# Designed miniproteins, single chains, continued (5), part 104

Each design is a single chain, and the fold is of that chain. pLDDT is the mean over its residues in the fold that is shown.

## One batch from the design tools (miniprotein)

Design m19846
Fold by ESMFold2-Fast:
Structure m19846 (fold): chain A 70 residues (1-70)
Amino acid sequence: SSEEKFEEFKKKIEEITKKLKEGEISIEEAAKEIHKLIQEYADDFTDEQLEEAREKLDEAGEVMNEVAEK
């Protein structure tokens, strides 16, 4: 279902940001994985889910910026 795919998408974004914060992956690797997730999932989401997904992606972007500044 769309709801199950959306929950999976959020968990995958959270896992990527966690790995990035812990130094397990590079910013370039995190960006590639996020781009792949967007391409795989975006067309299956409702307008409300797309808005929440944008919020989650903004959070991931903030983490990437923090890592890049250090």
Scores: mean pLDDT 79

Design m19847
Fold by ESMFold2-Fast:
Structure m19847 (fold): chain A 50 residues (1-50)
Amino acid sequence: AIDPRLREGLETEGVHTVEEAERYGLEPRTFTLPDGSKVTLVPRAHIYPE
């Protein structure tokens, strides 16, 4: 599941929807959250910290 704060971070990184973020997750993609922490999206929008 995608944390609401992460969704805001994804929009800051230029993704507009969860579906678009899931598409980018076809390979590991790192996003920076507003608090400065980093998370990696994997295929199927699985989220885990780096």
Scores: mean pLDDT 54

Design m19848
Fold by ESMFold2-Fast:
Structure m19848 (fold): chain A 59 residues (1-59)
Amino acid sequence: SVEERLKARALKAYEAGVEFEKLNRLEEAAKAYQEALVLDPSNVEARDKAKAVSEKLKE
């Protein structure tokens, strides 16, 4: 279904964000987490990660 495809793409975007964050590539991590949220707005983990990375970028 369309919803399942969007959630699968969101998961891949989230996983990319996690990998960028491990590499301390915070701007790329933030973009990946935002993409995950666009594809699956209900993803609480992506939302929390996006907020945390945005806060780190302010420092």
Scores: mean pLDDT 84

Design m19849
Fold by ESMFold2-Fast:
Structure m19849 (fold): chain A 80 residues (1-80)
Amino acid sequence: MTPEQLELEQRLALAQMQASIAKKMAENPSVDKEELLKYLDEIIERLRAIKEEARAAGDEETVRRAEELIEEVEEVKKKL
């Protein structure tokens, strides 16, 4: 594994963790919806960056995983 590949995997893992936290926040009736929406948009932006870098590197698995997480985060936004 190259440093570049390791960095992409670490960034994807962090984004996945952030997405999981955001899902739990979306289920909390006391959450600030505006703050949550900004957080979700930030996660989507990071995932899109990871996706494009992975695509350029030919890492189809990371592209697919990033696309799945983007869809998942977008679904959380729809629940708000």
Scores: mean pLDDT 82

Design m19850
Fold by ESMFold2-Fast:
Structure m19850 (fold): chain A 118 residues (1-118)
Amino acid sequence: MIKLTESGGGTVKVGGSLTLTAKISGDYKLVGEVAWWRQRPGEPPVFVASIDLLTGEVEFAPEVAGRASISYDKEKKTATLNLKNLQLEDTAVYYPAALDLATGKVYWGEGTQVTVVE
């Protein structure tokens, strides 16, 4: 079972930057992908960004393209999502997800609240 330890949420200002991290631990065979999803109040969860840990390929949702970056540090076992030029609509709970390739199971973090204010 993959365990995700999250950091970096809280209150941030419009036009500022956000850094979220997810440290991978627990009993697992092979993590193939880390992704972030977010859920705004009253809306379903939506995809934000992903990184393939075998190829290094990254994907971004259109709404964050050009202002998001995602990376993974293999030695620290930590994925990092950076989002710049924050908008009020970036207010959401952000959930990291990790894919265990040996089982095909996706493991979700508990979620980190981000609140964007003027």
Scores: mean pLDDT 87

Design m19851
Fold by ESMFold2-Fast:
Structure m19851 (fold): chain A 85 residues (1-85)
Amino acid sequence: MSELEREVFEALLIMQASLIEKMPDEKADEGVELAKRLAEQAEKLGITRAASAVYRALSNLYQRQGKDDEAAEWRKKAEELEAKA
């Protein structure tokens, strides 16, 4: 895709990650599934900053659900991507 398209998709994915992180607890399972799909799309497109943001949102959703082990795994993935960027 063009550089402009990539920048637009990056901004949109980061915005979506922020919204997912703010999802209410009753929709947390839906938020997790949406976050996983967005992370896969960001990775496929090579948009590492967006993928990192989505992984952090996913980690925060799991932490809010009391799933600390899953939260730690996704946080680690976000930190690994940030270290490579």
Scores: mean pLDDT 79

Design m19852
Fold by ESMFold2-Fast:
Structure m19852 (fold): chain A 60 residues (1-60)
Amino acid sequence: MEDRIQALAREARERVRAGEMTPEEASEWMTARLAALGIPVRATVTVDDDGRVRVEFAPA
């Protein structure tokens, strides 16, 4: 399960960095994908002023 969460986090970071998704879209996308896999967590993606993409997970 954790390996799948890590893979989704990496993909979300890449897509946000490439401008394919906003942080808000990436947060919603990750949360929905994890829920579909039976993982009851919420994902929050943020971007700092320095362009660093952060991903946080919390229980739903």
Scores: mean pLDDT 77

Design m19853
Fold by ESMFold2-Fast:
Structure m19853 (fold): chain A 72 residues (1-72)
Amino acid sequence: MSEKKRQEELRKERKLVTLEVALGLLEAAISFLEKLLEDPSLSEEQREQLRKELEALREQKEELRKEIEELK
């Protein structure tokens, strides 16, 4: 009776670790892009592209946060 529950808990823990790592990587990428946007030498086109990438990463972060919360 205990073994099936242990396997499900291990799968859940592995998925949580994977999602937490992915979240950390997304946060690092977001921070990096935010710092790049502080560069006054960037063209308007470069700023627009970076803002779009930043928005996409922020959306991915929110989806990962939801998945983590649903698993906890």
Scores: mean pLDDT 80

Design m19854
Fold by ESMFold2-Fast:
Structure m19854 (fold): chain A 88 residues (1-88)
Amino acid sequence: MKEEVEKLKEKAIEAIKKGDAEEAKKYIRELFELGLRAVREGDEETAELALEALDELARVALENGLEEVALEAEIERGLLLMELAIEK
């Protein structure tokens, strides 16, 4: 799953750099879903990588003027962090 996190992050960065907000949001959602799966499977390392990827994507989106994409990434990062806290 770590390789899947990196691939989705790279695809999202490419979409952001192209200004394709819809494709960027799609990959951000796929990253979030992968992170949720990792939390539920007890793969804390992959879940933490997904959190870091979502944080990086929010920053990259802001740097490229895609505020809606950055907001989506931050919201999904927050939701994933809450899910990780619930799964003790």
Scores: mean pLDDT 84

Design m19855
Fold by ESMFold2-Fast:
Structure m19855 (fold): chain A 71 residues (1-71)
Amino acid sequence: SEIDELEAEILKALPPSSHADLRLVIEHWARTHSDETLLRILRELLDQVKNSDTQAIVAALRAAAARIAEG
């Protein structure tokens, strides 16, 4: 439930055009990490979304999603 709540807060803070990339990246992290590690990663991402340039985060998510889609 806390993972779902953090995902919802991050989605709310980002433009709709980046939502597909974010979901793909989170699904990949959920497959490769424990729930405890995923929770930590999502908290760090939410902090970055609050304190960083939104355009930079969107670009990073797009690049990460592209890498996941290729391999």
Scores: mean pLDDT 82

Design m19856
Fold by ESMFold2-Fast:
Structure m19856 (fold): chain A 104 residues (1-104)
Amino acid sequence: DLEKSFQKVLEHTIEVLEEAIKNPSVGNLKLAAVNLLRLAEKARELAEKFGDEKYEKIAELAEESAKKLLEIIQPDDSSLSEEQIKEAVEILRETLEELKEILE
């Protein structure tokens, strides 16, 4: 069941993003980016199969948010500046709000 699989990925991604906002570490923010890319892949698969613009919007949002996060987080970063944390958390908050709007 492709739609049930997508729903599980979506719910898990939201949980990961909420945790990254609460505890913004390099690990949690990298995990958020990876989960956003996974959500985007699944959303694109559903958009292709069903032609629903809702999934295309989710894919584009998730891809853009992951790209922005990965531009802030360098591969060798063991810690983040206050500015990096603030910027990353704002991206995640905006992403959650936009996901909520698309899903209503």
Scores: mean pLDDT 85

Design m19857
Fold by ESMFold2-Fast:
Structure m19857 (fold): chain A 95 residues (1-95)
Amino acid sequence: LSEEEWKVAEIALVIIQIAVTINALKRGAKPEDVVKALEFIKSRVEKLPIPEEDKQAALESLDKAIKYAKEGNREEAIKHLREAGTILSRAADRL
């Protein structure tokens, strides 16, 4: 794989982690476990080779997902996780 293809692969792995976390939320995973997963995803997004504006938008959506997960509001947490995934997918498409 080229360096550019490896960058796309890194973004894809983060999107997969988001999808796994959404499924965990749908299955009633413990709030503390979800928050730990979201904090890990957030740390991965901070290191992604994407434009700063896309990175900030994804991080803002993840922060909202963490807030709602802590409050036990699964519907809002999932909504903001899906938003983060969409931002990352569009950033990958621009590479």
Scores: mean pLDDT 86

Design m19858
Fold by ESMFold2-Fast:
Formats: sequence, structure tokens, C-alpha cells
Structure m19858 (fold): chain A 83 residues (1-83)
Amino acid sequence: SEKERLAIKALFLANSALVSLDLGDIETAVRDLEGAAEYAEKAGFTKVAELFRKASQAARDGNVEEAKKLVEEAIKELIKEME
């Protein structure tokens, strides 16, 4: 379904963002998290999209550990909502 396709795209970008955060590539992480939020929102996962946006802001603020925690929470919530 379109919803599942968008959710998979959000998960791909979220995992890409986690790698970028570990490498210190904040610009790529922020871009990927904003993309993940857009796909989650289009799929109807509003809470997941909000978590990705919070993660993006934490990354911009230099709070890498908080950003990673928020991304992991968003991924967990997205998987739960897809079941």
C-alpha cells in the first residue's frame, strides 16, 4: 500500500540519519530526519513525524545523544503503528 511504501521510506531515512549522527554529519542527519518526518506525515503517522522533527531540532542544537534517542523512539512508534 501507499501507506506502507511511505513508512518504509521514512524508516530508510531514519536509519540513514542515525549513521550520519554517529559520523558527526549533522547536515545530512537533519536533511534525512526532515525527509523521514514528511514521509511519516504523508502516511498519517503524525506522532512519528513530530518525533522526527524533534530529533532534527536536537541535532541542529548539537544534542546528538538526544537526537539519537528521539529517532529510536520514532522508529519504535512507527513499527508499532504499522503492526
Scores: mean pLDDT 90

Design m19859
Fold by ESMFold2-Fast:
Structure m19859 (fold): chain A 59 residues (1-59)
Amino acid sequence: SRQETIEAERKAVEELRELVEEHKARLDPSNPKEVLLYLVLKIMLESTEYTVERMEKSA
């Protein structure tokens, strides 16, 4: 159902947030690859959060 999908997406946001925080904590700021990966993860987190909020609002 739509509600089950929204709940699954919410859980994904929480899991992704933890990944972003773990990566940031281990990040070597002098390594461009690690900085780029952090930025990608951050963008994905923001996008997923926006999607979940939009789904919740339209449900």
Scores: mean pLDDT 82

Design m19860
Fold by ESMFold2-Fast:
Structure m19860 (fold): chain A 95 residues (1-95)
Amino acid sequence: SAAEEAAKQERTRELIREYLERAQKVYDEMRKKLEELKKAGASEEELKKVVKEMLEELKKIVEEYLERAKKENAPQEFIDNLEKERELLEELIKK
């Protein structure tokens, strides 16, 4: 029914919004930590370590929302995008 379809779309929008908000918080925390470390004269190795730790946190969030998206039968496009993001983050962490 149109009502069931509308409810599913609303749940999908909420899931995407929660994912984006959580990812944004990690990004904001990383930016703040990097700014503080740069002001303190941190080495390139210290800065790289913080970036790597935050990429690992982003990967955990992507994996969490990927599992949730699959359980809630979210659109395949959203699931595919999360899987691609997981793979890209994994490659970045290994560099």
Scores: mean pLDDT 85

Design m19861
Fold by ESMFold2-Fast:
Structure m19861 (fold): chain A 69 residues (1-69)
Amino acid sequence: SEEKKKKEEEAKKYYELGLKAFKEGNYEEAARYFKKAYDLSPEVVPEAMKNAIEAEIEVGLQRIKEALK
């Protein structure tokens, strides 16, 4: 359906936004984008869940670094 195709295109767009945010060190934003991409269409962005977990690990590491100041 056209609705399914729209969700697939939106999923790809959010996945690309997640990759950009991750590259820029914006890990909380990256995790949100990856989760949204996966929720929209896990079939076209199956790696998005793994990317979201990796981003959440990076958030945890940033919080540890800030706490050790």
Scores: mean pLDDT 88

Design m19862
Fold by ESMFold2-Fast:
Structure m19862 (fold): chain A 82 residues (1-82)
Amino acid sequence: LEEEIKKLEEEAKKHLEQLDRYNERSNELDKQAQQALEEGDLEKARELILESASESVLAIGHAVQAVVDRIEAERLRKEKEE
């Protein structure tokens, strides 16, 4: 039970690290998309916006999983104290 709690906490930490990475990628893609729009390259801007949105969705997925892992760890911690 204690080992399961520690594993969930470590998995949540890894998901938060992935969240940061995907958010950083999304931000860089957003900057590139803005530059493409300023240059009038609408096709490139569209592709970059879609890629940025995809990275943001992946970031949200990792954020949700980190929350789920922490909720599960808290549940197991409470059961352990019972």
Scores: mean pLDDT 82

Design m19863
Fold by ESMFold2-Fast:
Structure m19863 (fold): chain A 88 residues (1-88)
Amino acid sequence: AEAEAVIAQADQAVKDAEAALKEAMDRASRTARQAREDVEKGKASGNEEEALKAAQERNQRAGDELVATQMAYQKTVADAEATKAAVA
């Protein structure tokens, strides 16, 4: 009975981590799309180099957040597997 509760809690933690990862991926995708649009506008206005630098900085921040979220997801999955193995 207690083992089932522990397993259910571990499974819920993985689902929560998956939801967080999907949100981070969506944010990174939106940031990359906006960065591409900003670079295109920069080309049209003659400010391509400045637009590219700004886009790279925003993409770097979004990428760092995504990597951190991916690492947190992997740790949550590993912790859940270890918890399930410990109660089996």
Scores: mean pLDDT 83

Design m19864
Fold by ESMFold2-Fast:
Structure m19864 (fold): chain A 62 residues (1-62)
Amino acid sequence: SMAEELLQEAKELAREFEALGAPEAAKALMDRMESLLKAGNYEEARALIEQARAIIEAARAS
């Protein structure tokens, strides 16, 4: 399902945040993602994934 796919992407990004030394960001991402998916707010969930990915890419470039 779309919810399962989005949750898996969020878990992968959370692992990347943890690898970067940002476990609080990983937890915040997972908590927000679970809330959005439970509410059926898939558009906001996808936007959150895109935002998280951009943050990780910026951190790697720094």
Scores: mean pLDDT 86

Design m19865
Fold by ESMFold2-Fast:
Structure m19865 (fold): chain A 43 residues (1-43)
Amino acid sequence: EEKLKEAREEAEKLAKELGIPPVTSLSDFLDFYKKRIEELKKK
C-alpha cells in the first residue's frame, strides 16, 4: 500500500506533465501508473 501511495503521486505528476487528465479511482491510478512506468522502461 505504501507503493500505491508513491504510484499515485508519481502518476499525478506524470499526468500533469504529459497533459493527461487525472483519474478519480485508486484502481485507475494503479493501472495508469503501472502501464505508464512499464512503457517508459521498455525503451
Scores: mean pLDDT 67

Design m19866
Fold by ESMFold2-Fast:
Structure m19866 (fold): chain A 60 residues (1-60)
Amino acid sequence: SAAEEAAARADAAGAAAVAATSGDQKGMLNPLRAKDAEEAAKAVLASPRAAAGAAQMSGY
């Protein structure tokens, strides 16, 4: 449904935003990159409401 697709898009946007925020470490050593990715995933899981809010504000 459109609502389900919007929610998925918001989740993807949230994950991308977290990854972009953590992108500072993308040029660093692989261990830091792995830590960065794990932390980004945890942040998205901890704040799913923020992603849902973004979907509602997208104005579809």
Scores: mean pLDDT 58

Design m19867
Fold by ESMFold2-Fast:
Structure m19867 (fold): chain A 100 residues (1-100)
Amino acid sequence: KEEEITKKLKEWQDYLDKAYSLLEEVARKILEDTGDEEKAQEILDLARNARISGSVEDAEKAVKLAEEAGPEKYRDLIEQARSYVEKAKKYIDEANKLEK
């Protein structure tokens, strides 16, 4: 049980790290293509907070902003980031169920 929880917490963090890497790339591309420094910084700040604190909610907000601000040509990168955030949510939810 304890070892199982530890493995799920590791997967949760690993997927948030993967989501962060993609969201950082997307934020950079939005800045380059649109010049929207405010939106790029907001996405990056939410992604960083998600990675540091483990907040799936902040990661979901970062993906949502990237979807709203991102040109269609980055859709596949944004969808991959969304997929990683969904996996992070799955693992933290499973870990929390085992704690109860």
Scores: mean pLDDT 83

Design m19869
Fold by ESMFold2-Fast:
Structure m19869 (fold): chain A 92 residues (1-92)
Amino acid sequence: SLEEEVKKMVDEVIEMIKEGKSFKEIFAYAYEKMKELMEKYGVSPEEIHELAMSILEKKYKEDPSITKEIADKAGSVLQAARDHLLLELEEE
């Protein structure tokens, strides 16, 4: 399902942050994954982002290994990927 794949994307973003990957590397992953999900499910970047942020919020509340700093960085990456995809759609 879309929800399961978005959850996997959020999990991977969090893991990449914990591993000390650069913002650029994590952004590239999130961008490509969101683009794949848009094509596969016929959904907008806004829909994927809204679902991803909902999942991230829940994980932050339920998982003590996810610090505020990790959650904030994950949110920033997911927002940047969404914003970049939206800009590309407006120029097509």
Scores: mean pLDDT 85

Design m19870
Fold by ESMFold2-Fast:
Structure m19870 (fold): chain A 65 residues (1-65)
Amino acid sequence: MEELAEELEKAVRETAERLAPPGATVLVQVDGLDIFVDVLGASPEQRVAVRRAVGETLRRLLEEA
C-alpha cells in the first residue's frame, strides 16, 4: 500500500509541477489514496487546470493498477 501511495504521489507531483506556472509552489498532501493538490502563486484557472490533470492521472493509475 505504501508503495502504491508513493507512486501516486510522485505521478501527481510531476504532473502538477509540469503544468504549474513558473514561480508557483506545488503542495501535495496524501491521506491514503486521497491526494490533495494545490498551487500557490497561480491563478484560479491554472489551479483548476492542474487539479483536473491530477485527477485524470489518478483515475488512470487506479484503473490500471
Scores: mean pLDDT 74

Design m19871
Fold by ESMFold2-Fast:
Structure m19871 (fold): chain A 78 residues (1-78)
Amino acid sequence: GAAHLAAGDLDGAAAAYEAHLAENPDDAQAWYNLGQVYLAQGRYAEAAAAYQKALELEPDNARARSALAVAQANAAGA
């Protein structure tokens, strides 16, 4: 069904960003995007780690900071 296709697309997106970041670990935008993919998958701890990496590279990224707070709140609620 459509849900299975969407889940496959998210897994593919995560793998693509992980491969990109293995070669380009200083790409703050890619770290943020990987965090968004993990968040969409309910992988809150991994999303928080990715957003932390984005913030290490761009400390003034208010969007990543807000997304980190959401990921941490969801991880703590489990």
Scores: mean pLDDT 80

Design m19872
Fold by ESMFold2-Fast:
Structure m19872 (fold): chain A 63 residues (1-63)
Amino acid sequence: SHMAERLADELYERAVKLMEEGESLGTAANKAIEEAERRGHVDAGKLLSEKFGELRRQLEADA
């Protein structure tokens, strides 16, 4: 749903900001997914897992 997409985008942006501040991808991703699950939005958590998987691949390719 569009609500799950909006929540996933919001939490993803928050996680990226945490990474810019020095947090690891794993920790930032776990915090975002846990927040989506806490709010009862399993679909948003799944979208976040996909987004972070893609980000991880991009970071590995740039290294």
Scores: mean pLDDT 84

Design m19873
Fold by ESMFold2-Fast:
Structure m19873 (fold): chain A 93 residues (1-93)
Amino acid sequence: MLPTEEEIRAFLDELRAALDKATSKEEIYQVLEEFLERAEGDLRDILERVLNNAKNHYKNLSVEEFKQFVLEEAERYAEDAVGTRRLAEKANA
């Protein structure tokens, strides 16, 4: 099920707040796993993509670089989901 723009925004705001509290790469990874566990549909797909990419960069980035990477990837996938939603609404209108 495609998330609404409001749901995507709320998800990004919650993720940003949770990541701001993280002080290690392990804690950042745990935040992503917790968000994945409670996420449904397309939000889960976004988080799975972020987690898969994060695994490739876990050892190479500092804590701050890892936070920025996770947020940028989540925002990028969220924008793609919003774009898909807008196209679907136009097709069904």
Scores: mean pLDDT 73

Design m19874
Fold by ESMFold2-Fast:
Structure m19874 (fold): chain A 92 residues (1-92)
Amino acid sequence: GDFAVQMAKQLIDIFLKNGAKVSVDVKGGVVTITASGLTEIQQGILALVAGILKKLGFDVTLKIEGDTATLTIGGLSEKQAKEIADYAKSLK
């Protein structure tokens, strides 16, 4: 299973269901997910997921500024990155 893809999709779902604004940018095998309007609990969930992905060997960076978070996931295939972006677009 594509664990990183599944986790990214779950984060996008959770953020959108709670009224957050989500954008996804793709550059090769790197996906950047930017979410704004996040609660403290959602920020905590994001930090936990980022930590798990790092432990699994993904190149992960998380930046939180106020209620806005930017999660960057590297080490993905182009197909994996595209799947995450297409999923976010499908929820528009």
Scores: mean pLDDT 82

Design m19875
Fold by ESMFold2-Fast:
Structure m19875 (fold): chain A 100 residues (1-100)
Amino acid sequence: SKLEETAKRLIEAGKKLIEAMKNKAAPEEIKKLRREFIIEHASFTLEVLNLLLDPNTTEEEKEKALKMVELASKMEQAFLNKDIDTAEKYLKELEKLLKE
């Protein structure tokens, strides 16, 4: 689904940012990857909104999508706080939920 595709792109952007932060990459590279994460987070959030507005979406699908966007927002907060361990924790939870 388009939601699954946008979630996978968000996860990839998050992984790249975490890796760059762990490796103490140059500030310009971190800023670029941070920008890419923000763009993918916005795209993912729009797809969640589209799903929530679709009358054919089940309650279970809505609950899963809302949990996924909550985890994405928590990752965003962790990145703002430069908390790599917390960002990685929420990334893994998002990956697990996506596979369910």
Scores: mean pLDDT 89

Design m19876
Fold by ESMFold2-Fast:
Structure m19876 (fold): chain A 81 residues (1-81)
Amino acid sequence: MLEEKRKHLEEAIRATEEDLRGLEEALEKGEVSREDAIKGLKLALPQLEKLKKYAEEVAPELAERIEELIEEIKEKIEELE
């Protein structure tokens, strides 16, 4: 079942990337406050860190992609604060 585990990881990464894009669009349109955006991004970080740890065991190549996403989110939080 390695293929299924990999697909689930890829889907989780894709969903997070889409959520981040949607948040950036909402910020640009003024549909969400900087404070609410920061709260949402900070809530996502511990889930992504758990996902990265899991990916390190089952699909190390995806762990690198998750780490890049974690860094992108951390940079976004710093920009908004």
Scores: mean pLDDT 80

Design m19877
Fold by ESMFold2-Fast:
Structure m19877 (fold): chain A 71 residues (1-71)
Amino acid sequence: SMKLAEEAAEEIAKAIEKGDVEKAIELARRLGKELGSPEVEGAAIQAVRKAAEKGKPEIARTAILSAARAA
């Protein structure tokens, strides 16, 4: 469900804003499991790492939603 991806992307972005990268990765992993997609899980985890590295939570939102739409 895109709604699940949208809700997860927002929570992941908030975790990155707080500097809680561990929580953001956990949420990304859970999203992949909820959608039944290892591809979304991998893409979401990679997006979290890039967003945290650049200090831009919006990178995670955009990449996660794009991966979920492609799944």
Scores: mean pLDDT 84

Design m19878
Fold by ESMFold2-Fast:
Structure m19878 (fold): chain A 67 residues (1-67)
Amino acid sequence: SEALLVGLLMKDLGLSEEEARELVRMLREGASNEEIARFLKRRLGLSDEEALRLAGGVREAYRALVE
């Protein structure tokens, strides 16, 4: 469920509820891994490589919990 993923993103990444909901909306609307990585880099202060790896991980979590 999207609610379960929102909770996981808040717990594991330290995102606010608003930020976690925005990330899930981006995934639902078909945002690319590059777009997700840009969001994560801006919010979490990650390197480009770290943000891209994390973007892949959150997409897999979306597939497992929502799709």
Scores: mean pLDDT 88

Design m19879
Fold by ESMFold2-Fast:
Structure m19879 (fold): chain A 82 residues (1-82)
Amino acid sequence: SGRDIIDRVRDLLRQGREGLLVDALVTKLGLPGSLARTIVDEIRRALDAGARTLSEIADVLGLSPSTVRNYLLTGLSYIDSK
């Protein structure tokens, strides 16, 4: 569920492990490192500002909810495969 995705991502960011999400976006989606870092930083800011849903994160980033879901699931899947 979207809540489970957000809870897992929040835990990773709280632990200072955002580099794993950055690595996933670069390795699996071919994003430039600077863009991947910006996306992850913007996700952190949205969550710190109280975002509770994928749609709320997407609104902050100027992306679609499906794009945000894809980024976060790609990150979590990549981490689970390590």
Scores: mean pLDDT 84

Design m19880
Fold by ESMFold2-Fast:
Structure m19880 (fold): chain A 96 residues (1-96)
Amino acid sequence: MEILKEYTLELEFAPLPDPGAPLRPGEWVEATATITDKDGKTYTVRVRLRFSADGREVEIELEGSPEALEKTQAALKAWAEEHGLRIRRLRLRPVE
C-alpha cells in the first residue's frame, strides 16, 4: 500500500519511569499529537491509546477541534499502518 506523506506527525507520550519500557497492554496511555500539514499549518490533539494484549491492535481516542481531529485521524491511520497495527476502534471527541 503506497502511503503519500502530505503531513508530519509527532507523538509525545506521557513520561515513562523506565525509558524504552513497553507500554502495558489494556491500559490507556496519553499522548499529544502535533500534525503539520502540507501548507505548514500546525494542529494539536490529545490522544489516548489502548493496545491489545498481543500488541497487534490499538483503540484510539482523539480530543481536539474538528479540523485538528480530521488531520490527526488521517495521520494516525498512516502511523498505525507503518507499525503493523490494526485500529480496532477510533473515537473522536470534539472539545466543544
Scores: mean pLDDT 67

Design m19881
Fold by ESMFold2-Fast:
Structure m19881 (fold): chain A 57 residues (1-57)
Amino acid sequence: KKIAEKKTVNVEEQAKEVEISPEELIKRAEELAKETDAELKIEEKDGKKFLTLTVYE
């Protein structure tokens, strides 16, 4: 097994950086997780949504 990389991003901030909607960001992350067998977790804290992707190389 390879090392697992966890990446957590603020959905609204990340969507703004890549110039897409928050909904589209979540959709793209879901597709990537499906394609790479990564785990996707969405959490809401202080009214902001955070997306955590755990990927294996």
Scores: mean pLDDT 73

